# Designed miniproteins, single chains, continued (3): the designs that were tried, part 79

Each design is a single chain, and the fold is of that chain. pLDDT is the mean over its residues in the fold that is shown.

## One batch from the design tools (miniprotein)

Design m10739
Fold by ESMFold2-Fast:
Structure m10739 (fold): chain A 56 residues (1-56)
Amino acid sequence: DPFERLVERLRERGVTREIKTQSDLVVAFRELGFSPEEILQLYVEAGLIRPVELPP
């Protein structure tokens, strides 16, 4: 489960709050100092979202 993989990454960094939604993931990663672009990359790497097609 890609969501669970992202939760594990947060746990490894000492985040102990309950994470139930994608909004909770964003808030937790932002509190760790991740940028929106870095969070998006983590989501793609975990398989939670597909890579966006680049415009021609």
Scores: mean pLDDT 72

Design m10740
Fold by ESMFold2-Fast:
Structure m10740 (fold): chain A 105 residues (1-105)
Amino acid sequence: AAEIEALIRAVDQYLAAIEAGAVSEEQEAAAEEAYKAAGLEGESTVEHGDGKVTYSATFTFPKSGVTIEVTVEVEIEEGDVENVREAARRIAEAVRAKLREALAA
């Protein structure tokens, strides 16, 4: 419970930074540190095909055994930084929703 709650707080802070248009390297590092403190082990892949980017990530909480999978597809031209940030926002929102569901169970 506490691990998932800590990660929800980190995701909320990251989403607020994205909405403010102020995601910096320092804020990204802080979010990563919070994820690690929550015991989150994540693997992610990015695939390009058919004019879109697919982001897939699996997050495992080793102490609780909870596993959360997130997949987000965004239509993007190669090198469009704004669409990459939009994909990050959607990923964070999807993770937050899955974490809320896990807490409710």
Scores: mean pLDDT 58

Design m10741
Fold by ESMFold2-Fast:
Structure m10741 (fold): chain A 87 residues (1-87)
Amino acid sequence: MLAEEILRSTMEEAGLTPEQMEEILKLYRELQKRKVSPVDMIIEIGKRLLEAGVSIELVERFIEAMSKIYGISEKEKQEILEKIRKS
């Protein structure tokens, strides 16, 4: 729930359309249903946000917020940022 709220807030701040937001939320829910790891889920969502035109600065803030919710280590957060920057 809180993670979905952060994702929604990030997309609203970025000015994404309702259609774009619904598409990304569907991906988020599908990844949760498949029990994808929090690290892999954040990477996939972060890449999709960049593809939708969300700024790298907002995506990095999203990763920071999500890392705090899921208890992701500083090392894992750096790995997420590296993978997203290489996309």
Scores: mean pLDDT 83

Design m10742
Fold by ESMFold2-Fast:
Parts: structure tokens; C-alpha cells; sequence
Structure m10742 (fold): chain A 74 residues (1-74)
């Protein structure tokens, strides 16, 4: 259901927040999470298939985590 996808998206954002807090400041983490929450809302509005919407949300979270970890490793 859409509600279940929204709940899963919030869970993904909570996990992302914990991982980003290891390499970024609290202010940067808040900014990134807020931006992704807005992006997830847009994707959920436009994508009729809940499974596809969730796949996009997971892909965005994985991309952000990869970029943050790679930047921290430099």
C-alpha cells in the first residue's frame, strides 16, 4: 500500500541519518535527509506502482551513502 511505502521510506531515511552521522555534521545530515524526504514525496506522487516507488527510494539512499562514504575516504 502507499502508506506502507511511506512508512518504509521513513525507515530508510532514519537508517540513512544514522550512517551519514558517522561522516557528516548534524546540520549537513538534516539538510540531506530533508531534501530526500521531499524527493521521496515527489516520487510517490508520480509513481503509481508502490514497488517501483520504493525501489527508487532505496536507489537514492544507496547512492547518497556511497557518495558520502567515498568523500569521507578521500
Amino acid sequence: SREAVEAEAERLLAELREELARVLSPEQVDRIVASLRTLFASVLEKEADPARALAYARAFVRWVLREAREAAAR
Scores: mean pLDDT 79

Design m10743
Fold by ESMFold2-Fast:
Structure m10743 (fold): chain A 73 residues (1-73)
Amino acid sequence: MEEDERLIEEAAEAALEAALRLAAENPEVGLSDEEIRAEIERVREGLLEFLRTASEEERKRLVELVREQLAAL
């Protein structure tokens, strides 16, 4: 569980860095740093809550998906 939570935290941090960098390169998109941070934080909290209530199979599936997304960042 702790290890899965750490993975979610690491993925959220990497996603935030990638999103902020992309927004800086594309200011025309009109997303503020504050809006990006708020969205990433919302997703992070939702994933952590899911991990606490999910079955072992659901947790493994989520971890695999997060790992794949993190590798794509």
Scores: mean pLDDT 76

Design m10744
Fold by ESMFold2-Fast:
Structure m10744 (fold): chain A 79 residues (1-79)
Amino acid sequence: PVPPVLHVFDVDGDGTITEAEVRAVLEALGGRMSVAQLRELAAVTDLTDADIAAADVDGDGYLDARELLALVQRHLARQ
């Protein structure tokens, strides 16, 4: 089950987050999510600075669909 705060990435409402769903959300946001936007989400999801840094593989301050999906998968694996 997807936590309510992450439901925005569960576009079809099936309780599973896929790369296609993450990509669709990011396309609506201009193709990527900034670290600042993710930190606002992280304040309610208990994501750490280390989790965000590990997801931002390129270190450019933005997460693409692959990096964001990896972050979500890591967070869900800890639940």
Scores: mean pLDDT 63

Design m10745
Fold by ESMFold2-Fast:
Structure m10745 (fold): chain A 75 residues (1-75)
Amino acid sequence: MPSLSDVIRLSFNSPDPEVAALGIAVALSVVKTTSDLSDKEIEDAIKTAREALKKSTDPYLQSLLQDLIKTLESK
């Protein structure tokens, strides 16, 4: 199974913006529903999501990435 940071990175780098948004939304859903994430996986995911947010110009994708970062930081 790919790591959470791999899912974020692969989704963000998709040439299809709908696939990118769907992948980030799935990552957000996983973070909200699971408690089995390691501290390292959370830290790696936050770092990856912050880098994706810096490069994103899509307001919807930016909103999803911000919610993902906030949810990860609350764990």
Scores: mean pLDDT 78

Design m10746
Fold by ESMFold2-Fast:
Structure m10746 (fold): chain A 68 residues (1-68)
Amino acid sequence: DLDTLAAISQAAAEAMQRGVARGLPLDEAKAIATKTANESLKEGLTPEQARQRLEDAVDAALARHRAA
């Protein structure tokens, strides 16, 4: 519903901001957050599950940058 969409959108914005604060480029953080939020909505995930997926996706991107 609209409340779930709003909650997941807010979680995506928070994940993007945390990613940027931790060293991700803005464009990459935005792309990851947008993709993960859209996938979570398509899968019918709860806001809590979507937030976890967003955190995992940002952490994975940061790990790739540290390994490179």
Scores: mean pLDDT 84

Design m10747
Fold by ESMFold2-Fast:
Structure m10747 (fold): chain A 92 residues (1-92)
Amino acid sequence: SSNQLALLDEIISLVQQLASKEKDPKKKAALSNEITQLQQIKKNLQQATTPKQITINNFSLLAVISSVWLLLKKTYPQETETILRLANQMMS
């Protein structure tokens, strides 16, 4: 749905902002990889026509969000909680 895409765009934007602030080159590279995964999930959602495709994309989203949370929760706990909330709202 258009609402799911808008929520995903907000998640991508927030992760990009946090990646730009990250000083550790390895964490920054890992976050860039997660941003690429989120952009791929967006393309897959735009092409999804069946409930099964949507479910698979939701599991892919959870995996990426879990990785982002592990990378950022200690340094940016509030922003990480916002990302989790947006992801949960998108999957509802």
Scores: mean pLDDT 84

Design m10748
Fold by ESMFold2-Fast:
Structure m10748 (fold): chain A 70 residues (1-70)
Amino acid sequence: AEAQREAALDRRFAEYAPDGSGTVTREELRAVLEKYGVLSDEAIDEWFAGLDPDGSGTVTREELRAALEA
């Protein structure tokens, strides 16, 4: 039941990171989550901190997918 959602996320992620880096910044993640209407800016900051605990300023596609699934 998650295959369609995963494929859609992969396509969206490719649109937001077209260089194929496999990572997104906090700002790009905020834009994606605003489009899905799921989190506020403060909630995104907290969620991003959970996905990027070392403070690199980026999150991987797998981390984003796992957070949306969990």
Scores: mean pLDDT 62

Design m10749
Fold by ESMFold2-Fast:
Structure m10749 (fold): chain A 64 residues (1-64)
Amino acid sequence: LIEIVEKAKKNFTEDALSAEDREKLTEVAEPVQDEMSKYAAENGKDPVEKVKAALDYLIEKLKK
């Protein structure tokens, strides 16, 4: 699961993921999406940085 998030972060899009992996990513992100959005807004200066920040937040949550 963390590997899927890392792959998405590297490419800054979900196009690098299979349909199944995208669905897993969405399912895991859904309960924390508001927190991810807030973190991205505070830590990202542009859309690419915001996506990276959101995915970093998700990875941090998954490690615990």
Scores: mean pLDDT 68

Design m10750
Fold by ESMFold2-Fast:
Structure m10750 (fold): chain A 79 residues (1-79)
Amino acid sequence: SVLEKLSETARKILKLIDEYPDMDEDEQAEALYEIYKALRNGEVSEEDATFLLQYMAKKYPNERLPEKFIEILKKEIEE
């Protein structure tokens, strides 16, 4: 399965995505920041990152999680 091919860090991110709707606002902000940090630091492969972004978009289309993540990344890159 796809889960067997994911790195340890990618599996942690997948778990955060799965738990996201059950989180309060502070926990959701922390989860998005942890996802951002893992991708920024190259702790996730390109293949795993692509899978996770597609997974977020398909599972929570109205939450705009990939877009929120990209906005965080853009702001950090400018600094």
Scores: mean pLDDT 72

Design m10751
Fold by ESMFold2-Fast:
Structure m10751 (fold): chain A 83 residues (1-83)
Amino acid sequence: MEETHEVEVDGVKLTVKIGPPLPTGERLALVIFEKPLDREKAEEAARKAVQSLVPPGTPVEVAPIDINGDGKVDFALAFVLPP
């Protein structure tokens, strides 16, 4: 089951799509920004958004993706790890 959430973090609107949990408890999330962002801001916004959707203390790793090479991040992948 895939969950889709619309989230706003620090004025940034984004959509988080969280995949189903794996047997190990890990989940993959796709973060789609309404507007392209600088890498640092994209990582921060994606991390905060995903962290707000998972239990407190759950480790979250974020990989920002710049698909057109313009220095702006269009989406990010997030890995929700078991504690």
Scores: mean pLDDT 77

Design m10752
Fold by ESMFold2-Fast:
Structure m10752 (fold): chain A 65 residues (1-65)
Amino acid sequence: PAQQLIEEAREAMEHARPFGPEAVRRAAEAAITLTQSLLGTTAPAEAQAAVDAIRAEMERIVAEL
């Protein structure tokens, strides 16, 4: 489900936070790639919404660094 993927992405980005903005961006890109591979074909609108949410969270975390 999209919500699970968003939550896992958020946790990965928070884990990456101490290593700086590049680590957070890498965690976000990995989560986006996974989301697209799992949902991109079967639920493209849900995949896009999840990707947008992950990118928004990434920018929020990076802005705090």
Scores: mean pLDDT 85

Design m10753
Fold by ESMFold2-Fast:
Structure m10753 (fold): chain A 100 residues (1-100)
Amino acid sequence: MSALEKIDEIIKVAQEALEKIRNGELTLEDAINYAKKIIKLSGEVADLIEDPELRRELLIKTIAFVINFTTAVAMGDRETAIETLEKLIEFLEEVKKRLE
């Protein structure tokens, strides 16, 4: 399904951001660019989800995770930024299971 492929793309983007922050290479500009990409892809996924409750949950939770991630990076809170990306990936994997 096209929605599953796009969710895999979001997970890959989040994993790339996670690798960069663990290596001490993630800048605030990088975090903002990853955030923008995740939000855009999440909107595209939402358009492919027929269940309006799941669509709303995906958008609201993804936006919340992205805001928390970029805020943590801006504040120099590496631990919170890592935990937020890990929780975003866990949430997206659960959304995939609900769509299968």
Scores: mean pLDDT 87

Design m10754
Fold by ESMFold2-Fast:
Structure m10754 (fold): chain A 71 residues (1-71)
Amino acid sequence: SLEKDIALSMLRMAARVSGMSDEQIDRLVKAASKLSADQTVEVALKLIKLSETKPPEEAADEAVKEMEKLA
């Protein structure tokens, strides 16, 4: 859906500004494929917050774990 496409774009942007690699961004997008648009946006916002206290790799791992709980 358009809403999901926008949510995935927001997730990609959040990961990029958080210093994540293309590989880490791809992993996040794949995990988000099972989520709703609203859940995907929530994770994107949480990812930005996690990036303030964690290295990119750890922030990405925590976000993937959160998405697995929501799926």
Scores: mean pLDDT 85

Design m10755
Fold by ESMFold2-Fast:
Structure m10755 (fold): chain A 82 residues (1-82)
Amino acid sequence: GLEKLKELLDELYKETLPLVKEAMEASRKGDLKKKDEYQDKISEIREKYGPEIQKIASTEVTSDQASELVAEMAEKLAEEGE
């Protein structure tokens, strides 16, 4: 349920945060190829977690709970990516 969703989102956050920072740095330097390489790696990580997150979010928690947790993760990535 909710605890498992939090665990998956925390793991996803921890795995993607370094790559988000690298992608933003590459973008600032105008290195679009390097930015795309990091974005591809982020997408691969999201694909790893995506099916289980979606299953829990659609069957075991409310849409409001799922949206709140996803928004919290997105905000943390945005803040730390600076």
Scores: mean pLDDT 79

Design m10756
Fold by ESMFold2-Fast:
Structure m10756 (fold): chain A 84 residues (1-84)
Amino acid sequence: SVRDALKARVRAIVERLDGRALTDAEADDLLAQIEQIIDDYEKGKLTESQVGMVLMALAEDYGLSVDTIRAIYKEVKRTREELA
């Protein structure tokens, strides 16, 4: 499924950039959080600047680098645009 492929890509990005393994539950939850941020941005509920701030907060919550979270955001956003 698209969701299973996205979870695999999220785990691969985290391993490559931060050198840590996510559990399936962590990957699933992180993907859901990123999808919500994208949805809020697309609906005009968040500005581009506010997206940046929320991604920084998400990085802190998961103990990941901001670059890792930004890479995940771009990958998920691109996939959603391909399906729209």
Scores: mean pLDDT 85

Design m10757
Fold by ESMFold2-Fast:
Structure m10757 (fold): chain A 100 residues (1-100)
Amino acid sequence: SEEALKVGEGVINGLKYFLDLLKKENAPEEVIKEVEELLKRAEEALRNQDIEKFIEVLKEAIKFAEKIIADPNASSTIKAAARLLKEEAEKALKILEELK
């Protein structure tokens, strides 16, 4: 679906922006690597037109964002970015589940 591809590209761009922010804020290496892995898996799923795997990555991104939001050691800036990522991933998930 062209609409599914466009939504998927939007999520990938959102993950890239979040990753750039984490690097600029000197986030822990473990956090940066986890986002890099999510981004890689999202890009692979989109390239393979595997909507089901892309949905799995979105669900994992939501859980990851919730973990960061709950972390007392995360900065307010990183927590705000995690909330934005969660909201974007939840919106994308709703759209993609309606398209499959």
Scores: mean pLDDT 83

Design m10758
Fold by ESMFold2-Fast:
Structure m10758 (fold): chain A 94 residues (1-94)
Amino acid sequence: MSPQEQQELLVRILQAEILREAEESGDERVKELAREVVKILDDGIAQGKILEGVERARELIEKALEEETDPKAKEVLRKMLEGVERTLERIKEI
């Protein structure tokens, strides 16, 4: 598998994890944010800017977490952020 294919696979795994966490939350605002994050990650892959896409996704989730007042939604957003941060670290090692 090429380095680019490895990075793309990591992002696809991240997208699936984010969508799963959002669906399990039952929060429509969190689900909408997850769809926006997935789109940013897809755009990064399509443009050959995978790292930049993951960094933009991190920034979007961080902003949402800062603005969120519901403790349950905050917990889901924190899990999503942790997933994005782990993916960034793994991509940088490729």
Scores: mean pLDDT 88

Design m10759
Fold by ESMFold2-Fast:
Structure m10759 (fold): chain A 67 residues (1-67)
Amino acid sequence: MTLEQTQAELAALAAEANATGDKAAILALAERLAEAMLAQVEAAGGDVEAAREQVERELAELRALLA
């Protein structure tokens, strides 16, 4: 995924979340942001495993809040 593709997809998900206020739309946006962050870390040669653990933890907290 390129930065432009990520921005376009995030904009679409943000518009959906804003229009509906739906928990599922908010979660989908967060998961897409997480994927974009991990892809960026990988492209930069960073620690993808550490970033993935942090992202998984944050998404788990978000899922709990939205349950």
Scores: mean pLDDT 73

Design m10760
Fold by ESMFold2-Fast:
Structure m10760 (fold): chain A 58 residues (1-58)
Amino acid sequence: DEARKERGRLAAIESYRDAEEGLTAQARAVRDAGGSESKIARLEAAARDARKAAELAK
């Protein structure tokens, strides 16, 4: 059970890191396309939240 909890925690951290990377890439793509600054800001905020969640899950 402890091993299952640990695997779940590590999987959650990996998911948060993947989310951060994906959201950061999306923000970059929107910026490159000349998209809305508000959309870019929302994506960057979501990426920061994912990063924070990954650190808190450690």
Scores: mean pLDDT 83

Design m10761
Fold by ESMFold2-Fast:
Structure m10761 (fold): chain A 100 residues (1-100)
Amino acid sequence: MEEEMRKKVQELIDFISNGSGVITKEQFYRLARTLAPALSDEEIEELWKALDKDGSGVITVDEFFEYELSLVRETFPDASDEDLYKIVIARIELLLKLLS
């Protein structure tokens, strides 16, 4: 399941980045405004900083993978790792459908 989740993260990042393999800050802001138009620029900046932990200026597969896994673990603290991976995969599949 971990490898399947990693492949889904890569698929999402490739879709958002138009195949570059990393999400830029501009691409992230555009995505955030499309999916959550009620968020302020300050709230989007906070989300960006949570994902771009090393300040590289891009979101990598590893950074997004760790962020999503942390987020779903906070929501479902008693769930198995396999179940958390399945939840993240389902969330990514929904995002891909909404963005298509």
Scores: mean pLDDT 80

Design m10762
Fold by ESMFold2-Fast:
Structure m10762 (fold): chain A 76 residues (1-76)
Amino acid sequence: MQVIRASSLEEAVEKIRRVVEEQGIALMRIVKNGERIGLLTPGGVVSSDPEVEEALRPVAEQAKAGPVELELIIEP
């Protein structure tokens, strides 16, 4: 499992887009302020934070299926 840390939602989008296009993903867990708030898979994202879900939806739609499991940690 690969961990990606970001201090803002914009930084998170940029960092995960690079990894998604480089390797393909099985799933990505989304953590914000120490709490699990959602999951991203190829073609879909679900989050309890609507702003995060909306920002990551285009990334999910462009994601390739692959073996990599990610954990995204957003720490503002």
Scores: mean pLDDT 81

Design m10763
Fold by ESMFold2-Fast:
Structure m10763 (fold): chain A 84 residues (1-84)
Amino acid sequence: METRKAAEAGFRAGAAEALGDEERAAEARARAEEFAARSEDPEVAREAARIGYEAGLRAARSESEEERERIAREAEERIAELLA
């Protein structure tokens, strides 16, 4: 649970940063770190947060719903591989 929450917070941080909302980006990054620190494997959780962050940046810069869905699916697959 914590690893997925870290990834979701990472996604929100990336999206907020891409949109120029630095306060929300900082808040989301702090939440991602809290979830990662509480995880049974903090290194895996931090990697999941990084995957989420990169996906959030790409999704916010995307102009296509199809591309956003593809980005989200790729991120979810990478996180599932980390947890396997």
Scores: mean pLDDT 83

Design m10764
Fold by ESMFold2-Fast:
Structure m10764 (fold): chain A 68 residues (1-68)
Amino acid sequence: SKAEEVLKEVEAIREYVDTELPKLSPEEKASVLAWLIAYLRQLIRENADDPEAVAAAEELIAYLKEKQ
């Protein structure tokens, strides 16, 4: 389902942030975090009719903001 695809993408982004983001420079981390937050906000707009997808993306945005 579309919801399952969004949830898998959110999981993949979370794994990237936990494993790959720490390897980047501070400037690269800031850029990547800003881009991911913008991307997740777009994903929320495109999946506004799916509460589970929206909730998962919102939770990840909150997590990413704590990394800034």
Scores: mean pLDDT 85

Design m10765
Fold by ESMFold2-Fast:
Structure m10765 (fold): chain A 70 residues (1-70)
Amino acid sequence: GGEADLASELSSSDAPKVRTVVNKAMKGPPGSSESVTLSNGNVLVAERLPDGRIKLTLYRNGEKVAEVVL
């Protein structure tokens, strides 16, 4: 999936949590990761890649359901 697949799994009420986890990952060194539990119990992981991009991965019950690179 892409950005649209990830967006469909996110509640509008979770937007502040998504913004916070992305901002934390952006301030970390390459390979750093931050995670947040969303209102529906899913876990969003933001990882800073070596090229400076952020990879967002959404997990439901430990299973990866969506991934996007910003």
Scores: mean pLDDT 77

Design m10766
Fold by ESMFold2-Fast:
Structure m10766 (fold): chain A 91 residues (1-91)
Amino acid sequence: NREYLAENTPIIYHFLDSKNDVLLTLIKPSRDPEAPIEIGLRKGDKRVGTTVPNDPEAVAEAVRQLGKELGLDDDLIEEMAEWARRATERM
C-alpha cells in the first residue's frame, strides 16, 4: 500500500533577520490550493500569529499587521510583507 503524500506535505518558508532577532514563518499545511496559510512572527521572546486564506495580498497584509503589533520598523515590515507575498505565490 503506497500513498502519494506530496499533496499532504506541509510547505514551510522562513525569513530570518538575525541582526534584529526576527523570524517570520509561513506554513501551508498541505499542497491543497484551499489550504490556509499559517503565519508566525517572532521578535526575541515575543510571538504573534494568525491564519489567512492562501492569497498573496492577504498574507502580505497579515504580515504588516503582525509586524506593527511587535513594533518592527516600517522598512523591515514592508520587506517581510513583499517576501511573504512572493513566497505565497510559490505555495
Scores: mean pLDDT 82

Design m10767
Fold by ESMFold2-Fast:
Structure m10767 (fold): chain A 96 residues (1-96)
Amino acid sequence: SSEIEKLIKLVEKIFEDNIKLLEENGFDDEAKEVRELGKQLIEALKNKDFEKAYEILNKISELADKLSEKDPKAGTFLGAGVGIIEIRLSILKKSL
């Protein structure tokens, strides 16, 4: 649907911005993990597998918490991105 396509574009943008920030700050392992989880999230959204989408978002949220211990700014930025996606996904799920 059009709304799923909009959410996928938002996810792509949020993760692109986060991956760039992580790579610029030397968090290459975390950047790789975010890239892989982002890819899995987009696949789950395309398949309308909302259970899987929430599982992936929880994993990214846990990564953001761990990252906050090393770099509060990077962790907060990733966590905020996850929060935006969760709100938009909850709205989408309710409209289906």
Scores: mean pLDDT 88

Design m10768
Fold by ESMFold2-Fast:
Structure m10768 (fold): chain A 91 residues (1-91)
Amino acid sequence: SQTGTVTKEGNVISTSTLETDPEESVQVSLLDGNGNVLATKSAGPAPTVTVEFVFEGKKITDLTYQARVYGDSGEVLREVVSPTVTVSLSP
């Protein structure tokens, strides 16, 4: 699941929960509507991981979560991309 929340300070908190294998760590990136990486975090290993991104007050539209599992040589073993979500800051 994915949830977007606006803080009282005008920052956006975007939280995503992803299903993973218990022995796999994942690198989760938050992308804008143009495919630019806004933030990246590593999570796991766990059967389910939750990642949270906080970014400064702007209107952000068409956000996408991209999760990748990397092998020992840096190859991408698995990739999951979330549906696009529009998040806007409160006035």
Scores: mean pLDDT 59

Design m10769
Fold by ESMFold2-Fast:
Structure m10769 (fold): chain A 72 residues (1-72)
Amino acid sequence: SEGFRQLFEDAEGRRYLLGAVKVGDRYMGTLFDLEEDRVVASAVAPTLEELRARLLAASGLDLTPLTGWEPA
């Protein structure tokens, strides 16, 4: 399976990791709070762009990307 990750930061400097894997024709992913070791959102989407949009919307957080998409 193809794996992908992207790192984010909130206004207070708290870091979040978006992890995604490709399963068939879909992407499955989570947004993870690295400071609290907690999943804050999970989603499935047909593209990485849509997956990211769904995870950010579901989290309710205002996040800034620190990286582009990276292999995981």
Scores: mean pLDDT 84

Design m10770
Fold by ESMFold2-Fast:
Structure m10770 (fold): chain A 77 residues (1-77)
Amino acid sequence: SLLDDLQAVIAEIPALKELIKQLKQQGNEDLLNQIRDSIQGAIELLKQLKEKVTDPEVLAAIEQLIKELEELLKLLS
C-alpha cells in the first residue's frame, strides 16, 4: 500500500543520512550533488501527491517524509 511504501522509505532515512556523512568525508561532490537533486525531485513529487490524498494517515506520512528529506537537504548544504 502507499502508506506501507512511505513508511518503508522513512525507515531508510537514517541509513541515507549516514551515507551522506560518509560521502562528505570522502569529498565526493559529484555524487553529493546527484543525491541533492534526487531529494529535491522527491520533495516536489511528494508535494504533488499530498494535493491528491485525503487519508489523514497517508498525509501525515507524506508530511513526515518531506520534513526528513528537507533536513537531509540542510545536511547537503
Scores: mean pLDDT 88

Design m10771
Fold by ESMFold2-Fast:
Structure m10771 (fold): chain A 77 residues (1-77)
Amino acid sequence: EEIEKKREELIKKAEEYRSMADYFQKLADFYDKLAEYYKKNVSEEIAELYRKLSNIYRDKAFAYRGKAAYYEKQAEK
């Protein structure tokens, strides 16, 4: 029962980090599309700023995905 509760805690933590990773990935994808739009229709300089934002959020998604994977692996043992 105690071991099962610890497993449930790890699974919940993994799910929370996975949710955060998905959120930041969607945000990165949004700014990436916005950068493409501005590059074609408005300004390369503004597009570059949105591309930089996309990269920042992509890095955050990667970090949270790594944390989720760590806790998922711990829950399996």
Scores: mean pLDDT 84

Design m10772
Fold by ESMFold2-Fast:
Structure m10772 (fold): chain A 89 residues (1-89)
Amino acid sequence: ELEKEIEEQRKKWIEEIERTLKDNPEAKKEFLEALEYFEQYMLAKLKGAPQEEIDKLAEKAIKYAIKGASLYFGIPEEVMREEYRRAQE
């Protein structure tokens, strides 16, 4: 049931990314990569995977999301990463 919900949500996010980023293929590629790792992260948590594996997948998802946001907004990656750090405080 939860796995099916994750798959349904992934399809909706893919549609949104394709709609929003149709004119920015580089940002689209990075956000789709981020979504792929985020899905793997959610499934790994659901399956009770080792914490090291879960953390690695989360880090990859965040990395690609920051790169995608940088390309989409035209803001350097270091600035986007700093905003992410401030949000974690």
Scores: mean pLDDT 80

Design m10773
Fold by ESMFold2-Fast:
Structure m10773 (fold): chain A 93 residues (1-93)
Amino acid sequence: MEKVLIVEASGSEEAVKLAEELKKELEEKGYEVKLVSLKDFDLDGGKFTLAIKKAVEEFKPDKVIAVGYPDRAQAVKDYFESLGIPAEAIPIE
């Protein structure tokens, strides 16, 4: 079963809602999905970054979807692509 990591990088209500909807859609399609949202860490970027690194080591995603503000979603995508993991960015607003 293919593993997808969703990284929500803005903590906004719209981005969190989209990330949760994507998780449900992918799980219905047979993917194993993990969601890491900046909102779950009180917008603490350091704790969020550690949670992302832990997800890479423990979950070992086959693909990443980065959701959030354009610059933040792009930064997450670039990071994962630098690790050799396919990544997509979905900018919000």
Scores: mean pLDDT 83

Design m10774
Fold by ESMFold2-Fast:
Order: structure tokens, then C-alpha cells, then sequence
Structure m10774 (fold): chain A 56 residues (1-56)
């Protein structure tokens, strides 16, 4: 049974065939965004997270 989850802050839609797949996609997304934030900080650049927060 397909599972849909929409992040109300970012509007990003997650679609998965199972709850386990949904959890994996969420984990991958958090990890990817974390890496982007770290990379931006190393370059002394502001990073805008999906929820609109800006990190320097």
C-alpha cells in the first residue's frame, strides 16, 4: 500500500511502498541535507535548509 507524506514546512512529498521504505527515504534526506550544510559551512557560505532556516 503506497504511503504518502508531505512535509508541511517544505512541501516536499515522500512516496513509499512501505513504512520501512518511507523511513529510509526520510533518513537519506536528513543525511543529504546535513552534508550540504557542513559543506556550505566549510566554504563559509550560508545554507538555507528545506524549512527556510539559514545557517552561517
Amino acid sequence: MPIKLVDPVTGKEFVAESEEELQEKLREHVEEEGEKAIEAMKKNEPYTSPNGSVFY
Scores: mean pLDDT 67

